Designed miniproteins, single chains, continued (3). Designs and how they scored, part 7

Each design is a single chain, and the fold is of that chain. pLDDT is the mean over its residues in the fold that is shown.

## One batch from the design tools (miniprotein)

Design m8211
Fold by ESMFold2-Fast:
Structure m8211 (fold): chain A 76 residues (1-76)
Amino acid sequence: SDALVEEFLEAFRRGDTAGAARLVAQLSPADRERVRDAIARELIEKLGMSEEEARRVADGVLDTLLALAARQEARG
């Protein structure tokens, strides 16, 4: 959902890690790719990262947020 993608990006930009983690867990695989691409684009444009570096960092951010969401919602 475009609305969920926008809400995630706003939470992420605000540094609301808990909110970003909850929102990323609700995203479809396709919307997670959109978010990854959006983060990578900002890293390239604002920090001058290479496309390869930006993708690795964006993947690490998403993996970290998904792991945080899983820990918050931990069930055996």
Scores: mean pLDDT 81

Design m8212
Fold by ESMFold2-Fast:
Order: C-alpha cells, then structure tokens, then sequence
Structure m8212 (fold): chain A 84 residues (1-84)
C-alpha cells in the first residue's frame, strides 16, 4: 500500500500546486472564474491527501495539515477577489 499512498500524495501535491497557481492568477486578474478553478483544485488536493492519509496513517497529520494550508490559501485569495 505504500506505493499507492505515494501516488495519491504526489497527485495531491500536483492538485495543490494548480490550486495555488490559479489562486495567485485570480488575485492578479480579479478573475472569479480563476478563483472558482482554484477552489475546485483545492478540493481535489484535499480528497487526494485524504486518500493518501487513509493508506498511510503515519503521515495522516502531515497530509491533512497540507490540505488545510491549501484550502486556507485559496479561501484568502477568493476573499481578496470578492473584495476587489
């Protein structure tokens, strides 16, 4: 199961990177569409990190902390876009 957990972790990292990129672009452009894309990517990252945590419980706290940071970053970006 360790290799499968690593695959989900890497997929989660890719989704997180996409979420952060779209969040930064949304703030720069004021694009609500990019902010929505960032939110969807962040939800994908959370799901993938949760799957990785289920397969490797020893890493669960670290993976869930990473998921939370991505969600918080995207939420702040969305808040900035809505304020603009």
Amino acid sequence: MKKLAESYRRAGEGAADLALYLADQAVKTGSKKQAEGAEKAAKGAVDLYTKAAELDPSSAAELLAKAKKVEEYVAEAKKKVEAA
Scores: mean pLDDT 84

Design m8213
Fold by ESMFold2-Fast:
Structure m8213 (fold): chain A 118 residues (1-118)
Amino acid sequence: MSAEERLREALRLVEEAIEAIRRDAPDAEIEALLNRAVERLTELARLFAEQGDDELAVLLGELAGLLSALQLKYRRGEISREEALRILELVRRALEALLEGDYERARALVEEAAELLA
């Protein structure tokens, strides 16, 4: 699978998690989707680090960290579904920006998501 295909897969998993939350899907289904997105982003970060693309590797690692932290807070009931949706929409837009090669916009969206999660 190409890096672009893996990034598109991570985007689809985040979009599926957003829709699962909107339709009040079981928490286990939402957690499974978020876990798969984290795994894909972590794998992608490692691959870009191995290729010497440190900026993209760091940004993908930060996205994976955000989704992991979101999942943990969501599981603990520390954030509402509405707050989780706002953070996931920012992550979705950051992944879209990465697919378009707009790394500055992706970084800004990641920073905004991190502030909302704190």
Scores: mean pLDDT 85

Design m8214
Fold by ESMFold2-Fast:
Structure m8214 (fold): chain A 83 residues (1-83)
Amino acid sequence: LPELVPPSPKGQKILDELEPEIRKIAEDAVKKNSNIRGAELYAVNKSSNLVLEAGEKAGLSDSDKISLVLEARRLARKAVREA
């Protein structure tokens, strides 16, 4: 199926708590990069690392961490386009 499996309730809570930081990362990415593609790449990579570390600390399963990273990547791209 082409659709992503959503994060667990615990994973979603972590994502919700980190959403302001992901948005800030996107704003900083736009300021530091001369083009939208570079900004998206920067924001996606930094946000992926941020949520992966939070998921590890919270003891999430590998599959849940993957879902969390994929949702964070989508949120980061959206935030860059809205900046």
Scores: mean pLDDT 80

Design m8215
Fold by ESMFold2-Fast:
Structure m8215 (fold): chain A 77 residues (1-77)
Amino acid sequence: MKEHLEKVYEEGKKLGLESEEKAEEEKEKLEKIKAEIERAIAAGETTEEQAALSMQVIEAKLKGIEEGLKEKKEKEA
């Protein structure tokens, strides 16, 4: 589990460092999926426990992308 989340985070970070455009596209896609999961939890269609793994993966990749984008901007500034 932890190894998978670390891998997803590193993939997101690499995406942010290599391509700002692709990173922003993936970020928008992941945020949209996250919002749908949160809506489903609020509506009682799923539980936090059932959605936990998907949410952790999405959050790990989003965090990776944000860190990669930040590092890229700091190097270009």
Scores: mean pLDDT 79

Design m8216
Fold by ESMFold2-Fast:
Structure m8216 (fold): chain A 94 residues (1-94)
Amino acid sequence: SRQQNLELLDQAIESIQKGIEYLKKGDTKGAAEELQKAIELLESLPKTPEVQLAIDNARAALSYVTAPNPDLKKAIELAQEALKNAQKAKQEIE
């Protein structure tokens, strides 16, 4: 339902925000767990362009966090793009 999709987006947005906070603190494990939660929540939603972009950017951020030599600056940039697209997806449902 529309209400269920909004609740899932709010949870995904919160998880991305927590992921960004962990990245800023250098906590790669915490960041990876939150980004993975966000991806799973977003993947349960209907595939709109903004949801797809949020998923792609969150997956890219996760790949930089979980690399043998993590790139935290790149991960933060991608996680912030995921956040923007998730927020746009929410606005389009409203």
Scores: mean pLDDT 90

Design m8217
Fold by ESMFold2-Fast:
Structure m8217 (fold): chain A 102 residues (1-102)
Amino acid sequence: LSREEAARIVEEKAEELAKASRELADYYSDNPEAKKLFEEAARVFEEAARRAREGDLEGALELMRRGVELASEGLGVVDPKQSEVFRGVGERLLRELEEIAR
């Protein structure tokens, strides 16, 4: 896998997570605490996608970890079981992205 292909994959995954976080913020709009956390997660994932596009894979992955933490906190407010699942999936995704970024 080329460095440019790795950057594109990280960018695409960050964009997917940003979109999912915005959808969660809209879905849980009646819960201000959860909505704020999902909105913050979306902004962090959007910045991660931007950094990946600029070739800063290390910065992108650091921001993706922060985004996963924020989204997990948001899910913990409204759906603790889904929060545990999301954290596990997020940690696995981050490990896979770290491997392709090497």
Scores: mean pLDDT 86

Design m8218
Fold by ESMFold2-Fast:
Structure m8218 (fold): chain A 77 residues (1-77)
Amino acid sequence: KAENAIEMGDVFYNMGMKDLAVAAYRIAAEKYNSPEGYIKLGDLYEELGDLETAKRWYQKAYEEFNSEEAKKKLEEL
């Protein structure tokens, strides 16, 4: 489920395994259609300084799922 993929992503991220964290969050976002997964991807890329990629993931959460959290993130970039 999306929640399990997000939890695994958080574990990988905390261990410094950022590529595995991206893979887990992408499973939540793209396979399970989780707006939280898209937001987690945006947050991760924003932290890495890749604002263009972060914006793209937030836009997907907002446009496809009407995520108010993603809209707020886009306004703050």
Scores: mean pLDDT 84

Design m8219
Fold by ESMFold2-Fast:
Structure m8219 (fold): chain A 78 residues (1-78)
Amino acid sequence: EKKKIEEALKALEEVGRAVTAGDYEKAIEIGEKNKEISEGALEVAKALEAHEAGDEAAARAHLGKALEKIKALLEQLK
């Protein structure tokens, strides 16, 4: 359990690095390969797509969903 969460957190860190580098395609690939973060990574990708399209309301909604999935992973470390 904790080992899988640790691997998911490491994958999230890699997704964060790819996003910072502007490589959103790579961020999505990493998320898809990791079941624990797949939904969170997809929501971040959708938020970025909405932001680029100028839909700030949709971007905020998707970021909120991504944050809830990240919180769920962190709570499992309890």
Scores: mean pLDDT 68

Design m8220
Fold by ESMFold2-Fast:
Structure m8220 (fold): chain A 75 residues (1-75)
Amino acid sequence: SMEDKIQKYIDLLKQMEKALGKLSLDDLINILKATAKQKGVDKKTVEEWIKEIKKAYEQGREEAIKTLAKILAEI
């Protein structure tokens, strides 16, 4: 399901934090950019998703991780 896919990406990002330390806003944006490039996502869509991650990050790092996971589940 989509919910299971989102949870899998949340868990993956949290495992990355355990291995590498806390993911910064720039780290989250770079993960998005790399994945979007690999999947051939257009620049305009990527810029909209970056804005969503930045808004979520203002509410907290946990919210940004959830937002990135939802975006990755859609790619």
Scores: mean pLDDT 88

Design m8221
Fold by ESMFold2-Fast:
Structure m8221 (fold): chain A 80 residues (1-80)
Amino acid sequence: MTPEQRALLDAKLEEAKKIADDALKNNVPPEETFKKVLTIFREMADYMLKNNIKLTPEEIAKLEETFAYIQKILDEILAK
């Protein structure tokens, strides 16, 4: 994976986190938030497949941590 590809994927993960954070702060409906986050992850998956990107264990861990973070935020929105 190139540094440019890595930077793009990292930017997409940060974008997904920001959407979740902004939704929590601005009382955005959980359904709308979920759709936006899902769209970003789908775009990332398509990009990875198109560019034959293999993730290292470290990159997989970062992706898993990002999913866990977003899940916690969505759970917090739903608990309101």
Scores: mean pLDDT 78

Design m8222
Fold by ESMFold2-Fast:
Structure m8222 (fold): chain A 73 residues (1-73)
Amino acid sequence: MEEERERYAAQAGKALLNGDLDALVEAITRLLSLVPEEQRPAVREGFLRMGKALGKEDLVREAIDRAEQRLAA
């Protein structure tokens, strides 16, 4: 397992708990860049589930949209 993936996953979780959109976008962008394109839907779905559980689904959706825009650029 990659230490970077664990670190960015932890950073994303902390950003989500704090409601920090910019930090969440950065962490999700880094995580998506570290996984094959075929695995990215599963990563996105995982974050959406976490967001729903914490009542922050809208924050997570916005962060994913911005992260995907950065990856496409």
Scores: mean pLDDT 80

Design m8223
Fold by ESMFold2-Fast:
Structure m8223 (fold): chain A 74 residues (1-74)
Amino acid sequence: SNKKKVEEIKKALAEAEKNLASLSEAEKRALALSKAILSGEISEEVEEEIKKVVGEENLEKIKEYMKKVQEELK
C-alpha cells in the first residue's frame, strides 16, 4: 500500500540522517525537501527554492500532493 511505501521512505531518510556528515549540500537539500513533503510542512525558504526550480504552478501541485500524502497517512 502507499502507506507502507511511505514508511519505507521514512526509514531510508532516517538512515541517511545517521550519515548526514558525509552528505553533499545537494543531498542534504534533497533530504530536507523529502522530510518537508512527508511532514506536510514547507518552510518559506524551502517554498521559495522549489518555486525557483519548478515554477509557481508546479509548487501548487507539490502542495496538493503533500495534502494527499498527509490524508493517506491519517
Scores: mean pLDDT 67

Design m8224
Fold by ESMFold2-Fast:
Structure m8224 (fold): chain A 76 residues (1-76)
Amino acid sequence: MMTEEQWQQFIKQAEEFLAYVEANPDTPLEALEQAIKLLEEAIKQMRENNAPEDLIKRMEEILAKVKEIKKEREAK
């Protein structure tokens, strides 16, 4: 069972990962795919545990940015 403190810590880690990916354009696409999967699973767990909507929204914004970076790097 995750507490709000644990959710906030996880969001902070996700934000730090996003910052790292933005600073490192050579991050493998596979790593981005794994991060997307983990973030989607985290959002699902947050919703199932009735986490505050503001925390869910923050995680969804991080997910959206990671997906955007992946799409940009998949450019044909």
Scores: mean pLDDT 80

Design m8225
Fold by ESMFold2-Fast:
Structure m8225 (fold): chain A 78 residues (1-78)
Amino acid sequence: MLKELAEIVRLAMERQKKGETTMPEEVEQRAREIEKELIKKKAPGKPDDFAKYYKKENPELEKIVEEMKKEREKLAKK
């Protein structure tokens, strides 16, 4: 579940990098479903707190977040 969420976020950044700003509807629905499950587990509601929480649960998330920052920088310059 958490790894799947990280992959969805990664896919979103790759699509944004290619000039696509939207995700397929099915992927968005899945992301929302995972988010609801995380909320039910009383995960932190703030984005920064979510990152800290899932960094402990899934080390892969740190790599995804780092890639997201690099892709966002590339988009800002182009």
Scores: mean pLDDT 60

Design m8226
Fold by ESMFold2-Fast:
Structure m8226 (fold): chain A 62 residues (1-62)
Amino acid sequence: SPLEKKLVILESSIAILKGAIDFMSKLYEETGNPQFKADAEALRAQLAELEAERAALQAQLA
């Protein structure tokens, strides 16, 4: 269904963001560069929005 396809795309986007957060966090730990910490925090905010959208969509499919 269109909603199930949207859920797959959303879950893929969430997985990509989690990977990017992990990558930026590791770069911050290795370099101490505050830009990587700022980038990771911005990505975590985006992740929270997508996780809320996923929860709303899953409620529609239940």
Scores: mean pLDDT 88

Design m8227
Fold by ESMFold2-Fast:
Structure m8227 (fold): chain A 83 residues (1-83)
Amino acid sequence: MQLKEEIVSELKNLSEEAKQEGLEEAANYLNELSKMLENEAYDLETFAIRLKQLIIHLKRIGAPKSIIEKLEAIDKKLTEHLA
């Protein structure tokens, strides 16, 4: 599915951006989420829940707005697809 491939690519890019910002745990988690989608280890609904949890965590710790906005855009695309 083209949507999964797009999300995987965006998550990998965000993982690198998070590393550059010193958010090592967030970067590792983003990379794990991308691998989950690639390997079909999780369904899209489970992935959506984990993505929302990550966004809430990043907002709580004051992560860069650019990373949060990109993740929220992915969450919006995924929510629209699952609706």
Scores: mean pLDDT 78

Design m8228
Fold by ESMFold2-Fast:
Structure m8228 (fold): chain A 62 residues (1-62)
Amino acid sequence: ALAALQAQRDALLAENRALAERVEEMVRDPSTPVSARSAAVDQLTATSRQLLALSRQIAALE
């Protein structure tokens, strides 16, 4: 159970980093539509919130 949650957290961390890099690329590219950048930021925010919730769940089990 705990190991599965830690694996899920690690996967979400990797996804969060990839999304952050994508947002940085979009910010550096002036041809990127504002809507596309906004959607990417929303995804990053959602993943970050999932990470916080999962980290709290893991801490409660330790």
Scores: mean pLDDT 82

Design m8229
Fold by ESMFold2-Fast:
Structure m8229 (fold): chain A 94 residues (1-94)
Amino acid sequence: SLPEPTEEQRKIIEELIKKAKTDEQKDVLYTFALMALEAGVDIETLKEILEKVIEDLNNDPERLQRYIDKLNSVKTREDALKLFEEIVEEIKKK
């Protein structure tokens, strides 16, 4: 199940997510952030991941479905870890 973030973590996540253009994007990004925290991603790495995802969505809103599909594929904590490792590798390649 998704963890309850600390008040400081929630504040950071909400502040970043406010940069997204649509409520649907914000909902997806919030779910993504909670799953990352559950997977053990630290808040500093999560900030970098969220900033890149928001940038991608702001540049190409059609990418939202790709992130929804990725989230829907996550059934276990191990699936979540693999997803976030993949995104970190994509960030490193740019």
Scores: mean pLDDT 78

Design m8230
Fold by ESMFold2-Fast:
Structure m8230 (fold): chain A 77 residues (1-77)
Amino acid sequence: TIPLAEAMGEDELETLVLTVHGLAATLRRLGLDDEAQRLREALEQAKKLIKQGKTDEAKKLLREAVRAGSAAARAAE
């Protein structure tokens, strides 16, 4: 139901935000400053979407950012 899905969406969103923060810090330590900056920009855009009540769009943006950042980190190994 919508009320339950909405509550679960908030928990997922918090996890995604923390994941993006950690990944951006990792990319900076690897010297991938451009990739880290893209993650920071995605996080700021997601925060704006959350403020507008567009939680699903924010989650989608953060999932894409995690995917791209994880790929960049793996390529740097």
Scores: mean pLDDT 76

Design m8231
Fold by ESMFold2-Fast:
Structure m8231 (fold): chain A 94 residues (1-94)
Amino acid sequence: SDEDQILYEKAVIEAAEEMKKKYPQFKDILDRLIEESQKVLEAIKNGDKKQYSKETADMVGQVILLMGEAIDAGKPDFPQEFSKLVKEEYEKLK
């Protein structure tokens, strides 16, 4: 549902904010992910399916780049920590 999609995008934003506190070296990449997630949220709220599709694709690309850069920087647990935080933030919002 649109409600569940909105809650997941909000959970991603909150998880990214928490990851910035623990990993300030990834602040710029995490800020870009937050910006893309906010664009996805706007597209969902506006009912713009074409924009939603485009912004979701852009967001997926940013997630993949972030996870790869974190692993390459010697933080192999970053993807699992981020995934766990997203799930925890989603549970708080529902």
Scores: mean pLDDT 86

Design m8232
Fold by ESMFold2-Fast:
Order: sequence, then C-alpha cells, then structure tokens
Structure m8232 (fold): chain A 100 residues (1-100)
Amino acid sequence: SPERQLALELLEELIEAVKELLEELKKEGAPEETIKKVQEILKLLEEMAEKIKAGELSEEEANEKLQEIADLVNQLPKEVQERLLKRLGEVYAKMKEKVA
C-alpha cells in the first residue's frame, strides 16, 4: 500500500539519521551508556522496519516499540536529545517534500 511504502521510507531515513548520529557520538568520545542507548533506539527502529516489510507490525507492537524508544530518548543527555530532534525534523522535512 502507499501508506506502507511511505512509513517504510520514513523509517529507513530515520535509521540512517540515527546511524549518522551514533558515528558522530563515537568519534566525539560520548559516554558508553549514551552510545548503548542510541544503539538500542537504532535496533528498535530496524525491528519495526523489518516487521513492516513482512506485513507483521501490529498497532499494539508499534505502540510498545515507540514507547521504548521514547523512554530511551528521555534518558539521553539534553544535548544528544536536541541533536536527535534536529535530525528527526530534517527527515520530516525531506519526506514532506516527497509527498507534496
């Protein structure tokens, strides 16, 4: 479906943005606990993308994974949260341009 393809493309763009942030944090010598939390966020996003591709992502499971991601984000240092939010805004702007 068009909605499924758009959701998958959005998730793939988010995955790339989080991967780029993770590499920057590693190069900057960010604390190990911060790196581990960003890695877990990435894993949850990748699991959601795989389940969407398989047609297996339920609304309940999507909500559970999104809540886990929100909890992990809330545990990140404020500076890292702000960097993530900026990257999410850039992904949203890019996707909005594709559907306009």
Scores: mean pLDDT 82

Design m8233
Fold by ESMFold2-Fast:
Structure m8233 (fold): chain A 90 residues (1-90)
Amino acid sequence: EAIDREVELAVLLIGASILLHYAPKATDEELPELAQFARNLAEKARSLGVDEAAEHFERAAQSLEQGNVEEAVKHLERAIDALNAAIDAA
């Protein structure tokens, strides 16, 4: 169970890092898909009890839907911080 949780948290961290890398380079056509990816990460983070990361992924998704990539990047960085804190606490 603990190993499975750590693996799931690591997968979320990888997903967040991918999103953080691609969001600043995204076209307007790609932003809705990236927003959906962020929402999927939020749902997974919430299921793992990392509510802080889930909240930041939701805010990143909302910012991407609004075309505010700069704000989305800030929330993605906060989500990564929250995931790292959860991994360190395990």
Scores: mean pLDDT 84

Design m8234
Fold by ESMFold2-Fast:
Structure m8234 (fold): chain A 105 residues (1-105)
Amino acid sequence: MKKTLRLSVTGKLSAGGSTVSGEIEMEAEEDAKVRLRLTASGNGTATGEIKGSKDSAPVTVAPGQTAEAEIDVKKGEKVTARVTLTGSGSAGDITAHLEVTLEKK
């Protein structure tokens, strides 16, 4: 069984160090592999993390890039996927697309 959740986060960020974050929490209904796919567009950097009870995997992408991370989870584990958008030295918009897939082992 495969389940996919998607989150898009858009930040209109000021020059110098503004951040916007988004988070999804879920519980694993069965033993599964959890994959995070992160893409970004616009100005700045997107950092994603997928975290279970034992394992975590971070990724960072610049606009136009894609990165993936995966962890293994057990039935009943809480899984958190987070994305944080950080502005570049110039003010601008940044959008990140986060896809989280749970696939039964």
Scores: mean pLDDT 77

Design m8235
Fold by ESMFold2-Fast:
Structure m8235 (fold): chain A 102 residues (1-102)
Amino acid sequence: SKAEALALLSQMLSLLDELIKKTKDDPEMVSEAQAARDLVQELAAKLEAGTLTPREAAILLSSLTVLVSGIYYLAKVKNAPQEVIDLIEEINRLLSELGRLL
């Protein structure tokens, strides 16, 4: 449902904000996390407005998946703390659930 998708997007925004806070001393991680946050906000805004088409949803979800995968890769190669890895894995889990609703 729209309400379920919006709830998932809200949870993703909270986790991305926590990720940015925990990685504030890493400009590259912050930049990538902010880019992901912007896509989540665009998805939420379009979904709330009733303007999100299935094609737009697929494109935005694909772009977000690429960004989250990139963030995960950066965190692993930088030997980020386990709490940061766990946040990224939870974001990816929510993204998978969102993809089933849209």
Scores: mean pLDDT 89

Design m8236
Fold by ESMFold2-Fast:
Structure m8236 (fold): chain A 99 residues (1-99)
Amino acid sequence: MDLKVPSLSDWKSLPKSVQIELVKKATEKATKTALSPDKFTSDIGVSLSSMVAQISIKSGDKEEMKEVAKILREGAKKSKDPDVSKQLEAIADQLEKAV
């Protein structure tokens, strides 16, 4: 499971604040996709949200993980689908326990 990383060194050379901001934007996009009224698109959004969360856990950055969990919880509150809301809350709980 190796993403096309143009350069891992380039990512690590970015200021921590920029790395966190990019991960936050990725989480917001994934969460917005999870809020789609289309079930297929919504399921993709939940899967992407889980993937971003796992990447943050693997990074070990506590501030990044906290910000990702916050975005996921905000998305869960906006969801009209209880299954989507429950899945986003579970991902956020996993992040908060890993901090």
Scores: mean pLDDT 77

Design m8237
Fold by ESMFold2-Fast:
Structure m8237 (fold): chain A 92 residues (1-92)
Amino acid sequence: MRADIDAAEAALHEVSRITAQDPSTTVELANKLVAAHLQIVAARIALDMGDEEEAKSALRGALGTLREVRPHVPKAAQPALDAAIANLEAAL
């Protein structure tokens, strides 16, 4: 679970790096990626506090956001996004 969360965050960081370099990236897409990152951070905090159900709730929120943005991310970022989604699914 924690290893899957760490892998998901690393993959999402790569999505953000690629997306930041793409001039077609909208402010709305960037904001949704930030929101997903904050949900992953919230999941780690919940897990550190022993609240596994709150952690899973936050991970489901992040997963929903990443699935919603998938059609809008640059092609170059899609493998990293798919890796983030797969790792979040594995954490649940």
Scores: mean pLDDT 83

Design m8238
Fold by ESMFold2-Fast:
Structure m8238 (fold): chain A 86 residues (1-86)
Amino acid sequence: SLSKEQLALVLELLFNSENYSVSIKELEERTGASLSTIIADLKSLGIEVEIKDGKLVVTDKEKLKEKYLEITTELGIERIKESVLG
């Protein structure tokens, strides 16, 4: 499975991309994770994806937004706890 940081990066790349699509090569290079692991973890979150023209495309945009907000909020809280509570 992806680390929380790798998952947050995948979700950020997809959410900030035009038409919620990112090059498979860019996803693998930026995360260090394989496409199969990325797809498996996205599907485990209920985010439906498909592969078109060498790109990973999110078909459920609302689910992507929901999970992006959820994961980035959790990661932000963890970072605040680490900086404040040691």
Scores: mean pLDDT 80

Design m8239
Fold by ESMFold2-Fast:
Structure m8239 (fold): chain A 82 residues (1-82)
Amino acid sequence: MEFYESLSEEERELALEIMRVQAEIRELGKVAPEAVAAAEAALEAQEPALLQRLKEGTPRVELAKEILALVRAALEAIKAAL
């Protein structure tokens, strides 16, 4: 994996945390599929903004932190819907 080879330790830690939050969202999908679908749609709506940040030359660490914040917000929205 080309990206993995270039990842710093901080980027790897952020990637693991993002994967952990995504795993929690997947588990919640078994009991709250509508809330998960709504949260996933909200995350998808953020893609243009994330692409804009990438085009602006935002460091990968900063972008990964923003992605982590977005998936954490999605998880909290799902939990609030329960």
Scores: mean pLDDT 77

Design m8240
Fold by ESMFold2-Fast:
Structure m8240 (fold): chain A 80 residues (1-80)
Amino acid sequence: SEREKKIEELMTKEGLSREAAETLIAAEEQQKKQLPKEIEEEEKKLEEFIKNDKSVTEEDAKKIKEAFEKEKEEIEKELV
């Protein structure tokens, strides 16, 4: 399985014990599950801000969304 391959890679390349490698992978899996929810909540907050602020033009909204997408991409690249 992919999990076993990653465990073996951590053991061979990083010199970790099997137990340490399994713990690290479990922590990474937990973090990856939590991060999508945090991104979703931030997206909802951004949409509500844009919707409720009458001073925000469509052009401003586009720039704000583009900035958020770049931040999101940076976070996603760190996980992959």
Scores: mean pLDDT 69

Design m8241
Fold by ESMFold2-Fast:
Structure m8241 (fold): chain A 73 residues (1-73)
Amino acid sequence: TEYLDRGKEAFKQGKYEEAIEYFEKAAEASEPTSQVAIEALRNRGRALKKLGKLDEALKDYQEAGKMEVERKK
């Protein structure tokens, strides 16, 4: 939770590289397929898109989508 919140704050300040670091830590600290892990990957994808890393952002969005489908089982 704290890493996710810090990542969102960094993103709001335009510190996209710092936001990515926090979102990575949030995903690592949470259970696989958890809502926090899914949200962290989506937010990491948004930050990557802001940095022009579109292919990496797409991979994060696709992984988050797969996790959401698995969570709904």
Scores: mean pLDDT 82

Design m8242
Fold by ESMFold2-Fast:
Structure m8242 (fold): chain A 75 residues (1-75)
Amino acid sequence: DAEALEAARELVARHGRLSEAEIAAIEAEARELRRRLAEDPSAVRPEELAALRERLRLAAATRVLDEVEAREAEE
């Protein structure tokens, strides 16, 4: 938990904090990419997967920070 929070904080400090809309857009792009991979794996370039993975890491880091803040407000 503490290590995950620290890693999330470092990523967000380095790359910037995403908005809820930006996270939703990245997640929608990930779903579409998974659909494309299921239909034709050869249609998806390795570079697209690498770029999306990086964006998903930042989205996950932002969500971790948002979740911690929400949980602190509830308690």
Scores: mean pLDDT 77

Design m8243
Fold by ESMFold2-Fast:
Structure m8243 (fold): chain A 101 residues (1-101)
Amino acid sequence: SAGEEIEELLAEIRKIMKELADQIEDPKKATIFLFRTFAFNSGVYLYFKSKNYDEAIREVDQFMEDLRDFAKKYNLDPELVEKALEKLEELKKILEQAKSA
């Protein structure tokens, strides 16, 4: 189901975000990064459960932009960032399909 696919993708994204956060040596930068990833995960999940697909899609788009910004500012691993962006694009596609159903 779309719900199971979304939960699996969110779990995969969380694993990548945790790995990226563990590479940030500055505790303040790591905390900012983790709070943004937490807000993303909670926001998308709540929007999806409330069938607010447009807001869920907007949150994915915003998080992708924020992740690219963090990658530049915090010198994040480009391979892990790209992997996360690929999973975010997959998540967005499933949300768009759920909206159309």
Scores: mean pLDDT 87

Design m8244
Fold by ESMFold2-Fast:
Structure m8244 (fold): chain A 75 residues (1-75)
Amino acid sequence: MTVFERLLEEAEEGNFTVLRYLYDLAVQSGSTEAVYDVSLAAIKAGDYDTARRGAEWLRKQGAFEKAKEIEKKIE
């Protein structure tokens, strides 16, 4: 289990500051998996703004299935 995975579990508890920090790290890393995981955590925490940003970024990277799954959970 990575440090990133542990921080995601903590962010899902409603820590929006940690969640947004993890989103920025995931985007900077270029990891579609990391952005997807953070976007799902954002939905669970109620941060739909971060989730929408994640879906948009994933579409720009060509990760259409991951983006669609996030969008479906927001809608």
Scores: mean pLDDT 79

